Designed miniproteins, single chains. Designs and how they scored, part 33

Each design is a single chain, and the fold is of that chain. pLDDT is the mean over its residues in the fold that is shown.

## One batch from the design tools (miniprotein)

Design m1127
Fold by ESMFold2-Fast:
Structure m1127 (fold): chain A 81 residues (1-81)
Amino acid sequence: SSEDLERARRGAEELAEALAKSSPAGRENLIGVAVHGYRELLEAGKEEEAEAFRETLLSRLDPEDAARFAARVDEVRAELG
């Protein structure tokens, strides 16, 4: 639904803001939270929401954190495929 898509994007933006304010250890933990959230959306069959979450987060993260998140998302996709 439109509300679910907005919630996914908002969650990604909130995580990106938290990552920007965090220590390196905090960033690693928040990337884990983001990956878990992405997995939960996919397992719930919410493909559009998962993609909106992923794209929003990747667009907001610095390149190093974006690469780390993207690699872990690829692992989730491989595990579920």
Scores: mean pLDDT 87

Design m1128
Fold by ESMFold2-Fast:
Structure m1128 (fold): chain A 98 residues (1-98)
Amino acid sequence: DFDERLRREGEELARRAREVARRAKEELLKNKDDPEKSKKIAEEGIEELTRLAREAVELAKEGVDKGASQETVSFLVGVAILAIGEGQEILITYKQLL
């Protein structure tokens, strides 16, 4: 089922986004007294989450083009929003530690 494949791929992207954000926040706390490392951690985390968001949007577009259900396409858009939101949380954490 094409819908099931897209949902599985979206679930993996969501899992990856949560893991990237969790690790970035942990590393920011560990390196709060190192401005250069903290900046790099925040930038790399945000960049990776932006990449995951773009991949989720690409899957949503493929779903539209190939006739996936509205629920599946909406889920994939939601995964992109989740990844962007996690990136904002990294930025907030970084700024709070300055």
Scores: mean pLDDT 89

Design m1129
Fold by ESMFold2-Fast:
Structure m1129 (fold): chain A 67 residues (1-67)
Amino acid sequence: TAQEYFELGKKYIEYKDYVGAINSFKKALELDPSLADEILEELDKLDLESLPKDVVEQINALKEEIK
């Protein structure tokens, strides 16, 4: 379900698998667009200064997709 993908995304963040997290959040959003605000909250908690450029670009792209 959408909620399962959202929970999976949060778990990937805990494991520092940011690509896995982004892909899981995208699937959650596709299944249930009402999760957009919750996904944005999780992405906003990330310290983008500590992340690789490719990951930051993917996070920013997802934030624009949610808008």
Scores: mean pLDDT 82

Design m1130
Fold by ESMFold2-Fast:
Structure m1130 (fold): chain A 59 residues (1-59)
Amino acid sequence: MSKEQQEKLIKELKEYLDKNNGVISMKQLEEFARKYGISLSELLQLIQEHIGSVTFVSE
């Protein structure tokens, strides 16, 4: 993905996590990955590198 798209994704992820107290569902992760045209594993790598610890839940 482009650097601009990556920065936008990270910003949206941070805003989502701040609103949800660091909690995100697997469904929401898949929706973010699909929206930005990346794999779930790529999204998880970006979270690890730029955000750090996140709580994953099933919904």
Scores: mean pLDDT 80

Design m1131
Fold by ESMFold2-Fast:
Structure m1131 (fold): chain A 97 residues (1-97)
Amino acid sequence: EEERRRRAAEELRRIATNLENAQTSSPDAQKAVAEAAAERLRELAEEFKGTPIAEQLEKAAELARKAADAVSDTEKTNELLKKAAEQAREAAELLEE
């Protein structure tokens, strides 16, 4: 349990960093990063189903998916990427509790 939570937290920080770095990238790069993040965050939410952490992961996945869909709007995409990264970091902190 503890080791699984620790590895998930480490992965979530990597996802958050990738989403943060994507904020200054091309639309194609933003879409690719956001799509990859959304898929993995959804998978992590399923792994932690039934816990409060799952809600944070589901929110992060939804924000990343919306960012991927919004890549034609730079301001909106950057806002969604930032929010997705923030939710992923919060989930990582909860896992390390």
Scores: mean pLDDT 84

Design m1132
Fold by ESMFold2-Fast:
Structure m1132 (fold): chain A 101 residues (1-101)
Amino acid sequence: DADFAALRAIAPLMAGLRKAVEEVKKDPSNEEAVKRAIELARQAYDAALAMRGTAPSAADFVLREVLEAVRQVRDYAEQGGVSPELIAELKALEAEIEAAL
């Protein structure tokens, strides 16, 4: 099953993203943790778009998981008082993922 194979292949990246979200939750003012979460979310988003033609159900699942992760990071980052530029980048990424769904 192409969807199962795609989900297995992306699992380490998704685990990394979940860990990055937890680091932001632990220290919401840590801009380096927020930047890392954005980088991993962008990588997962690009990977999901790349798998759409061969594994559309896996792609949809990954896009929804990445969207939820980005929303959580934005909520924590806003509470932590990180730079307006990082908040804007998170909002832009949310909008881009929503448009892809």
Scores: mean pLDDT 90

Design m1133
Fold by ESMFold2-Fast:
Structure m1133 (fold): chain A 68 residues (1-68)
Amino acid sequence: AEAEARAIRAAAETLIKNDPSVKPLAQKALDAVDAGNLREARIYFEKAYRKASPEAQKAANQAYLDAL
């Protein structure tokens, strides 16, 4: 749970940095992580990820794995 929370946070922050257009959805994922709601965090992260550029997706995948 803690490892997954760190991974989602790192990946969501990386999505925002590389593709600011997904910030509203990625920010909801970060807010859900801070609230301890990992189910909601996963849902919003997935929505942000699907709308992100391929470059942002690649960077976020790396950030997620590095944070695990």
Scores: mean pLDDT 86

Design m1134
Fold by ESMFold2-Fast:
Structure m1134 (fold): chain A 69 residues (1-69)
Amino acid sequence: MADPETGALLPGVTASEPTFSALSSTLYSATYVATRTEGDTTTRATVVVTFDKNGRVISVSLEDIETTT
């Protein structure tokens, strides 16, 4: 759900305020809910981003994907 070149959200995607947590002394996670509206269809997903202490993204996972019309 993020642009791989800029890290920005894709057009039509709205993100909630991220919750940050420390996974270890060198790894952190940011969790937020992304909502994408396309026409009359709304898709919601929980996004978990894992990154290191230098801000480098290690992995991105999508959970609880739900589509409503």
Scores: mean pLDDT 72

Design m1135
Fold by ESMFold2-Fast:
Structure m1135 (fold): chain A 59 residues (1-59)
Amino acid sequence: DRDEQLYADNMARAEDAGRLDDAEGIAKTAKDSGLDMEKIAELLEEMGREKAAEAVRKA
């Protein structure tokens, strides 16, 4: 849970900065690390970062 939250926070910050390419890169790193991608997407949706959440689901 701590790792999923950390990645969600970093992706949310990337979306806030208009850097969706960075959010996609972070999502790929999370997937390659074996993290729970659905949980990261849910955390991002709860934070109102729907574009970053979509990037996670597409990764």
Scores: mean pLDDT 82

Design m1136
Fold by ESMFold2-Fast:
Structure m1136 (fold): chain A 73 residues (1-73)
Amino acid sequence: SHMEELKEQADKIINAFEEEMKKLKADPSVTPEELKEFIDLAKKQIDEFMKTLPEEIREYAKKKFDEIVKKYL
């Protein structure tokens, strides 16, 4: 279904964000300021993507993004 396809797209984007967060956190050359800049940029991109999604998937994606930010920040 179209809803399942949108959820899969959201999951892929959120998973890609988490993988980058893991890499940045593991890299000793990455500063806290650079990490914050990455998070701020990712939030803008994800917010724009979420505007195209049904409310239920939007809330799911938003919650997952926030959980990842809290986990790595």
Scores: mean pLDDT 82

Design m1137
Fold by ESMFold2-Fast:
Structure m1137 (fold): chain A 109 residues (1-109)
Amino acid sequence: SSLIEELEALIRRLEELLEEAKRKNADKTTIDLMERLIRLAKEALALAKAGKISDEEARRIIALVREAIRILEELLSGDKNITKQIGLKLRLIGIILEIERIIEKAKAK
């Protein structure tokens, strides 16, 4: 499945970004959010492989993870603007909560 291959590639990219964040001594909140996102992406991958999420749900999760990666790349860019950092973290939290909601709905089937 191309969707499984896309999820696997996105998980690899998130793991690369987490290692970069640790190397750059990113704040604990950013590291914790990245670890939570990786855990959720891996759970989504397991559900996709088990046929427990629809293609539509998988595509939505992929789109959300892609947006989260863009936010994380901006957070790790070295921009120290506090207001911008707070806004990016709030957007990332919103994405994580939406992914969690999709996964919980899939598990309830």
Scores: mean pLDDT 89

Design m1138
Fold by ESMFold2-Fast:
Structure m1138 (fold): chain A 88 residues (1-88)
Amino acid sequence: SKGAEEGLRLAEEAIRLGNEAERLAESSDGPKELRFRALSLGGVGVLAGGVAIWLVKKGGDGNDAKRIGEMGLERAREGLRLARELTE
């Protein structure tokens, strides 16, 4: 379904951005609290993306996969935004 296809694309982007947020935060000597927040948000994005992909592969509801992917992507974007502050 279109919902499943969109969920997969959102999930893949959430994983990509979440991994980048974690990479930047882990490589930084910046403030501990900001690093932990960026790592946590990036990790949630990766986890949500993984769940959305799993739902699609299992033949679950494509709308659920899309919503989980959208949530994961939002968390990953927030984590990456914070992680980029650590690299300036």
Scores: mean pLDDT 87

Design m1139
Fold by ESMFold2-Fast:
Structure m1139 (fold): chain A 73 residues (1-73)
Amino acid sequence: MPSEVEKKKKAAELIKKLLELYYELSADPSKSKEEVIKEVEKEGEKMIAALPEELREEARKAFEIFMERLKEV
């Protein structure tokens, strides 16, 4: 069973990848902010689904906070 440290580490790695994707998509002048947010959300859902079940809860919590922050900025 993964430790709490491993769960948090995997959640942080996932958020880092999504943040990198957000910056890459935001650099595309053909995409609106709404389109970028939707693509990031879709990719995040796919990444969470690919994680072992034991890691999904912590990753989901981090992802929800990250997406809320993106929508409020």
Scores: mean pLDDT 81

Design m1140
Fold by ESMFold2-Fast:
Formats: sequence, C-alpha cells, structure tokens
Structure m1140 (fold): chain A 61 residues (1-61)
Amino acid sequence: MKVEVSGEGGKKTVVIEDEEGKYVLEVELSREQALEAQRFFQENPNANAKELAEAVKRISS
C-alpha cells in the first residue's frame, strides 16, 4: 500500500493506493487531525486503501 501526503498551507492532497484502487483526497487537516490520521494508520496496518481513505475523510470533517 502506498500513502503520500503533499500540499502547502491548509489544504493537503492525500493519495492512498493499493492493488484494488487509488484514492485521491483534498483535505484541510489541522495538526491534531493529521496526528489522528497517522495514529489510525499505525493501529490499522491491515486496512485497505478504501478504509484508510474513509478514515481520513471522517477525520477531516
């Protein structure tokens, strides 16, 4: 699974890709929300790209 975060200022582009698909999210993440997303990734190492994308979208809301 590939996870890339890019972007400047408030808006970040998060790209999550696995064998089943590629998800591109444009989100505004605070420092706390970014840490929450990182924690979710660490606690869910077997999550697929869709599950990680849904988590990032939920956290960014």
Scores: mean pLDDT 77

Design m1141
Fold by ESMFold2-Fast:
Structure m1141 (fold): chain A 66 residues (1-66)
Amino acid sequence: MMEEKKKELEKEYERLLKIAEEDGKRMLENRPEHLTEEMVEEIYESMLRMIESIYKLELERLEKKA
């Protein structure tokens, strides 16, 4: 049943990516004066890298058990 856990991780990864995209758009639309567009882009990119890193780590942990 590792395939079910892999599918759950893929769904969570995709869900988090969509949330990050929506959050990024919301931050740009309601951007405070002290935050530049460049800063918002850096935050968004950092969120994407974090989500990807978590996904890869969880996959590696599952594969080690196989």
Scores: mean pLDDT 77

Design m1142
Fold by ESMFold2-Fast:
Structure m1142 (fold): chain A 100 residues (1-100)
Amino acid sequence: SPIERLLITMQLHIISLSSQMMLLERALQQGKKEMVQQRIDDLEQLIEDLEDLLDQLRELRDQETDPQMRQQLDQTIRRGESTIDRARNLIRQAQDYLQQ
């Protein structure tokens, strides 16, 4: 199913984004400015990829007539949005650190 494949892809990208957030937090704790910048760049790329996947999931959700699948799509969309918001917040904190 195209929907099932897209849901799996989204879940893997959410895991990747969460892992990269942990690496950025580590770089911030270690005070390694060059590594912090690299981790920001990596996170921004992953966020763009996730936003593209979210747009595809939203289109599929709007066309979905099965209530259970629609609920699963809504849950995955909300999780993706929440993860992006946390990543963007962490990027802002990291950018503030780099300006000091």
Scores: mean pLDDT 89

Design m1143
Fold by ESMFold2-Fast:
Structure m1143 (fold): chain A 73 residues (1-73)
Amino acid sequence: SMAELEKKRRELGRELVRHMAELSAKEKERSIGMVELAYQEGFLSDEEYERLMEEAYKRFGLTEKGKELARAS
């Protein structure tokens, strides 16, 4: 059912969040596109996505304007 698929997506999203927390700065940089795709496909909640992107943005030194533009797409 769709509910079972949604539950599986949420479980995979939680695993992605756990793995991302353990990555180095360079590995997080390489994984940013995966995080964006996972969010677009419904694997990550808004809160999970914002947390992961905030951590990545701190590592990348992006400005607030840069963050806003990235989220607008």
Scores: mean pLDDT 67

Design m1144
Fold by ESMFold2-Fast:
Structure m1144 (fold): chain A 86 residues (1-86)
Amino acid sequence: MVKTASATAELDGDSARVTVTGSDGRVGSGRVPLPSPEVARVTAEVLDDGSVLVTGYDAEGRPVGQAVATMYEDGTLRVSPGVPVP
């Protein structure tokens, strides 16, 4: 896996469009499906392992779904299925 330096996310319907930049300057992008149609905004957070946590929030600012995106050595962005927030 390429170590992530930064990540951004934007809402696109019921999914997030995520762009990830590696510490070596590689850029990967992809769509991350979110488990809730109530999503009003999204955020992206770089985790300690270099993966990206994408969180969806409703109109009141409550977290309603999460997914993890990872950029691999070939520059491909791969995403795990979203899970409901506990």
Scores: mean pLDDT 71

Design m1145
Fold by ESMFold2-Fast:
Structure m1145 (fold): chain A 92 residues (1-92)
Amino acid sequence: EKEKIIEKAVEEAEEFAKKIREVGSSLSEEEIEKDMEKAREMAELAVKYTLEKKYEELNKKVGELLKNNEIGGVAMLALIKAEELTQELLKK
């Protein structure tokens, strides 16, 4: 299930990146690609810390990455989606 959650979160992020490219934005292709490289890492991080109930540690790491401009909207979408799907799994 963990791997399926990561795959689904990355797919949603890829769809979002495609829409950004199609409609145009202030983001360069290089910026979108860099953000996409982080999408899988953020999805994996969200699954790990959500399963372990380490929400404070997750929030701290995400805050540091955002402050340093290491992630953008695409990577954040992957994180949010992975967290949502992991929480749904824990309720079953």
Scores: mean pLDDT 79

Design m1146
Fold by ESMFold2-Fast:
Structure m1146 (fold): chain A 95 residues (1-95)
Amino acid sequence: MMRVVRVDSDEEEIELVRQVLEGRIRVDFIELPDGTRVPTSISLENVERLARLLGLSPLEVLDRVQTGEDLFELMERAGLLSPEEVALRREVFAR
């Protein structure tokens, strides 16, 4: 059975990605509040790419985001997301 987990905020998405990265759970797709499903592998690849560009581990990137750094701003600055993609992602979680 495909494992799909719904998240209602970007903070929940980040925590879910952390749990997958730590090997605590298995998730195939992350379901956003609008019903959009994102393959968890893409989220993991984006975090790993960001970590490599920043000279951090993937878990250290997630720690920084959970302690006040904006994940989408970091991904935009690293060239992993366009400004338009960041705006779309923020709109899904904005209210």
Scores: mean pLDDT 74

Design m1147
Fold by ESMFold2-Fast:
Structure m1147 (fold): chain A 61 residues (1-61)
Amino acid sequence: MPSLEEIEEEIRRIAGRLSTAAYDAFVAEAERINSQLSDREEFLRRVLERAREILAQEQAA
């Protein structure tokens, strides 16, 4: 299982591959998740999952 540092690196790599519009949507979702979760590990996992979904949607279009 990846470490928290590895999860953070993967999030940064995905974010760097997004268009401006997709990145704005990602930031809005990350802020929403952060406001709902108190656990950093759970927060990072949720953010990574959402980042992957946004990237997959953009690449499929």
Scores: mean pLDDT 78

Design m1148
Fold by ESMFold2-Fast:
Structure m1148 (fold): chain A 109 residues (1-109)
Amino acid sequence: SAEERIRELMAEAEELEKKGDFLGAVQAYATAMIVALDAGNPELAVEAARHMGDVAVRLAQKAGNPELAEQARKYTDEAVEAARSGNRDAALEAIRKMVEVAEQAHRLL
């Protein structure tokens, strides 16, 4: 059921992005990443982290801000590393920074 919940959260994130809710998509993928970490599934945590980062990069690109896009890429690498190592505190810190980048990009739209 944990894997099913993670897949449902990732599907919800994809639908949010399709509707133009990029910030909601970032938050849904962030939740999927933490659920995967808590379930002891680093493969799904890494998958969720990469999708979270991809959405944040696309949002920054849509906002026309290359510096925010570079920050999103950097924080994607940090989130992926935290997911691979199972480091929940590092994952939460990377998510916090990623959400801040996404919120800044969203305000420019």
Scores: mean pLDDT 91

Design m1149
Fold by ESMFold2-Fast:
Structure m1149 (fold): chain A 58 residues (1-58)
Amino acid sequence: SEGLEEGIRLLKEGDYAEGLVLILQSIREGKTSLDEAVKRLEEEGFEAEAEELRLTYT
């Protein structure tokens, strides 16, 4: 989803708080699934952020 990809872009630029907020908002609005967001974060090397999402929504 657009929100997920924009969030990942912000994470890559070092804007972690804003990037995570966009990813979380995208999940809450049903624009991306938790599993999709976690997989994309892991693919981009954000393993800690992926685990944080799993813990937050489990």
Scores: mean pLDDT 82

Design m1150
Fold by ESMFold2-Fast:
Structure m1150 (fold): chain A 77 residues (1-77)
Amino acid sequence: SMEEIIEKVKELVKKYRYDLGKLLEELKKNLPFLDDIRVGHLTEQVLRYPEQVEGLLEKVSKMSDEELKNTLEIVLP
């Protein structure tokens, strides 16, 4: 469910905020219900806009669960 994604992303962002490559690897390992297409889209966004993703991750670490859900819906179409 999206709520499971929110909790896991929040945990992983807090732990791997400063290592985007490790963050994406851990997201793929720990969220098996994210299919390859969604993981591919997130990877593409990180590779194309790494500075924007870093700022997004900093904001995400301070977000409520509702705010994080909205953010994930933007980056994981």
Scores: mean pLDDT 63

Design m1151
Fold by ESMFold2-Fast:
Structure m1151 (fold): chain A 67 residues (1-67)
Amino acid sequence: SMAERLAKQKEAAKLTAIGAAIAHGNTVKEVTAEVKEDGSGVGVAKGDKGTITVTSSPSAPVEVKVE
């Protein structure tokens, strides 16, 4: 189902954001993700050292923003 597909994509976006946070030496206190039916998604991980945002899209390379 589409709901199952979106749930799996949302989980993947969360895991990617968590991985990016850990790679940058940050803690993970909060993680959120938003995914659309076209496969685009945004994962956000917040921790003690700041926020990491990972954006994925079928039409663009994966982007990581650290703040």
Scores: mean pLDDT 78

Design m1152
Fold by ESMFold2-Fast:
Parts: sequence; structure tokens; C-alpha cells
Structure m1152 (fold): chain A 81 residues (1-81)
Amino acid sequence: AAEARALIDAAIAIADIALKIAEKGSGPLALEAQLTAGVAKLIAAVARVLLDKGDVEEALRLARRALALAVLGLALAILAL
């Protein structure tokens, strides 16, 4: 449970940073960064709901995917600068 919660929190934090950096960029890469970070936050929210329902294994799986997308979104946001 603690691992899933930590990954969810990390994914949301990184996605928020990605969105903030993407605001400073322009063009298709900035838009792709915003969409990717937005999807990461949605997956993290679903992982949180599953964790609250006691489905720790599925929550952990989605939390890892959300973190990966958040990191990708951050990379795209930086490239758009």
C-alpha cells in the first residue's frame, strides 16, 4: 500500500511540474507534454480509487504507468522550451 501511495504522489507531483514547464513552451511538443501529463494525472487518480477500494496490486500497476507517463511528459515539456 505504501509503495502505491508513494508512486501515485510522485506521478502527480512530476505531472504538475511538467504542466507548469509546458506553459512556458509553444507548439506541438508543448501540447504533447500537456496531454501526456494530463493522462498521467488521470491514471494516478484511477490508481488512487483502486487503492482506496483495497486493490493494491492493480493500484501499484497503474501507479507505475502513471509515473512513467509523468516522466515522459516532463521530458517533452523540457524539449519544448
Scores: mean pLDDT 86

Design m1153
Fold by ESMFold2-Fast:
Formats: structure tokens, sequence, C-alpha cells
Structure m1153 (fold): chain A 84 residues (1-84)
């Protein structure tokens, strides 16, 4: 089977190819599918089919402050929000 790192890479590659952003729950489900595959090519196919079969989530669920908190320290995120 695939390692968790390979599964994450496959999911990331598919998301980038399709221009889709996956949330944590979707990433977990895709990881289960990828880890169940026999090889990397099968994992990529399964993840692609799964992503394409899901309803398109609106591209508006993300708040920019949440992204800043993920990439920056809590203090930096608070400072940026204070500027708004």
Amino acid sequence: GLSPEEAAEVIREVAEELGVKLDADQLEEAAVLALSAKDREEAKRRVKEWVLSRPQTPFEPGDTSFIVREKHSEEEAARMEAFL
C-alpha cells in the first residue's frame, strides 16, 4: 500500500490539477481512498473520480483571516485583523 506521505502528495496533485480546494474532512476521506489503493496510479484515479463526483463547493467558504492564522503566528493574524 501507499505511505501516508504518498497519499497526501497524490491528493494535493489531484486538487491542483482540478483547481479544487479540499477541507480537512475531504482530505481525510480522500486519504482513506488513496491508502486503500494498490499503487500510486490507482490512488490518483480513485481520488480524481471521488473529487469529480462530489458536489462543487462554492469558492467562498474561506475567510482570509483563517488562511493567515494557518500560515502565520496568532499574533501576526491578530495584527492583520486589527488593520481592517
Scores: mean pLDDT 65

Design m1154
Fold by ESMFold2-Fast:
Structure m1154 (fold): chain A 64 residues (1-64)
Amino acid sequence: MENLEKAKKYYELGKKYFEEGDIVKAINAFSQAYLYAKKANAPKEFIKEIMDLIQEASDAYLAA
């Protein structure tokens, strides 16, 4: 499904930005991954993983 493919692309993009230290871009990319995963009715496990990554990135941003 196109939405699931977009979710995975944004998920990988978010991980790349987070590793590069661009926390704001990482949060935005993970948020897009979440929206597309929800539209795709992706497995709950994948949606939970994205939510956990959004929380981790948000915590990193607030700790800075």
Scores: mean pLDDT 84

Design m1155
Fold by ESMFold2-Fast:
Structure m1155 (fold): chain A 77 residues (1-77)
Amino acid sequence: KELEERKKEGEEKIKTSGETLVRNGFTEETAKDLAEGKETGKQEPVSESGKAKAKELKEGGKLVKEVEEELEKLKKE
């Protein structure tokens, strides 16, 4: 199931990048906000490595959301 596989890829990116950011001093809430595409306000990654991980986290969250929206469309049809 291609949608299941894409969702798993997105969840893996969220987990791996989120755990890396949390281990490097981000709060779990900030990592969750980044995955949802929200502005984190008080915690922005200042290092290039941290920015790359934040980008991967956002991409993973977006991928999961897109897959969930496609699954909802299939239920409506």
Scores: mean pLDDT 70

Design m1156
Fold by ESMFold2-Fast:
Structure m1156 (fold): chain A 78 residues (1-78)
Amino acid sequence: MKEELKAEIRRLFEEARKIKDPDEQYKFVLDKLQELKERYNISVEELKDIVLEVMREHPDLPEEIRKAIEKALQELAK
């Protein structure tokens, strides 16, 4: 389960990198993280912990994508 979710998050990062428009990139990240939260039936805190773990494993991830992820996680926590 955790490894499967981590693989989905890695794929999300790869797909986000292909989106050039910042607004479309943020919308994609938000929608995908919400989908993963619902599909795996986990809390926002659990999702955040796993996402942050994957981000630590990928230090080459662009800053704009890191910010989009952080903003999306904050939105989902409301």
Scores: mean pLDDT 83

Design m1157
Fold by ESMFold2-Fast:
Structure m1157 (fold): chain A 62 residues (1-62)
Amino acid sequence: GEELARRLREIMERLGISERQAIAIALAYFETNGDREAAVERVMRETGLSREQALEALDILE
């Protein structure tokens, strides 16, 4: 919805990443069912972002 679109835009602007990377982050967040460590590892694997960047992006979606 509107709230998700806003948070994805915030992630892209704050981290300087592509829409493709932001979408991968959102999918990791929703598909790991609250398992934060699994979400972080998946974001790093799929996007190439650092652990620190992955954690920051996931915090914006929280």
Scores: mean pLDDT 82

Design m1158
Fold by ESMFold2-Fast:
Structure m1158 (fold): chain A 83 residues (1-83)
Amino acid sequence: SLKEQADKLINAGKLAMERGDKETARRIAEEALSLADQAFEAGDYETAMKLYETAIKLAEFVGDEELAQRAREKLEEVRKAMS
């Protein structure tokens, strides 16, 4: 399921940060953003929020401010859709 894919990516992202693996963290940030877009389109707002938050954290960890900003803007879209 999409939730199971999300849980795996979130755990992989945590592990990459613990290990200081910036290359893996960047890849997971991009994957999390893509999967979050899919969750948002499917109306799974809780999964989308968790994935966008993960993408923000990973993007900040690797110093990719453009990726972090894109994920923050998407997270605000999800919050507005839930209001």
Scores: mean pLDDT 88

Design m1159
Fold by ESMFold2-Fast:
Structure m1159 (fold): chain A 95 residues (1-95)
Amino acid sequence: SESLLRNAEELRALRDDPLAEEARRAAAAEAQRLMGLPRQSPDAVVDRTVELLRRAREEGSELERMMVDAIANVIVDAGRRALQQALAAQEAARR
């Protein structure tokens, strides 16, 4: 699935960006909540999520791919929102 691949690439980009710490934390929190992953460092949870997306894409049933993709969309969206909020908070800190 192209959508699963794209979501995995977005999560890897957040993982590799040293300035996206808040985004990684938000994505990890949603992954733990939606997928029941054990509490670990945000980086470890993001890495685990990327691996689960890879397995769904390569080995999952059609239904499993659809469900995992829907969950991945929520996780990626949480990361994007947290990044935008962090930028807005930097502006607000001067008031």
Scores: mean pLDDT 81

Design m1160
Fold by ESMFold2-Fast:
Structure m1160 (fold): chain A 81 residues (1-81)
Amino acid sequence: MERLKEAIELAGEASGYQALRLTLMTKAGLSLEEADELTKLPYEEILKILEEKNPEVAKIAKKEAEEAYEQAKEELSKLFA
């Protein structure tokens, strides 16, 4: 059970990071390379940097990443039910 729960959490985080990369490219105007480099940092640090540069984009990025994370967890939980 615990290993499956950890796997679902990791998949959720990966989905959140992918949504974050997409938001950085489409809303913040970053290149794929710049977005990939920034997403090597923890979520908290990425959000702090974005809030200092563009708080509106930071708010969108957080919302999109959190929604992607929750959706991935829900779908994976259904597959292993």
Scores: mean pLDDT 77

Design m1161
Fold by ESMFold2-Fast:
Structure m1161 (fold): chain A 61 residues (1-61)
Amino acid sequence: MDDFVQGVADALRDSRDPEAIRAAQEVVKAYQEGDWERVEEALRRLGSVDPEAAERIREVL
């Protein structure tokens, strides 16, 4: 649980885009709620803005 949240934070360490940060926050929220469909949609949204961050987050899922 905590390891995933930390992994998302680490993936965004170099991100300066507010849209990427917002999308990653939605990934964390959906993950904590157990809504895997929303996790996937938020990851697609993040991938359109920051594909490297989206890939890093998928590695810790």
Scores: mean pLDDT 76

Design m1162
Fold by ESMFold2-Fast:
Structure m1162 (fold): chain A 79 residues (1-79)
Amino acid sequence: SEAALEAALRARVNALIESLGLDPSAPGEEIAAALARDAEAAYEALLLQQEGRAALGQEVKYSEEEIREFARRLAEAAA
């Protein structure tokens, strides 16, 4: 069950990143920069990517707080 949940989370994160034309293993900065053109999708994809990395025991590049701050800045720029 745990392995199945991990696989499902991994697939979801990878599908989102791939749908945006990005490599799931890319640095968080490059992902954030590429996704800045779609602020809503960028926030959601980056949050899920970092959550997925944490669940897999991989290095987390951005905290939830930092991702929220990126989203706030992108929303402010779009207003």
Scores: mean pLDDT 58

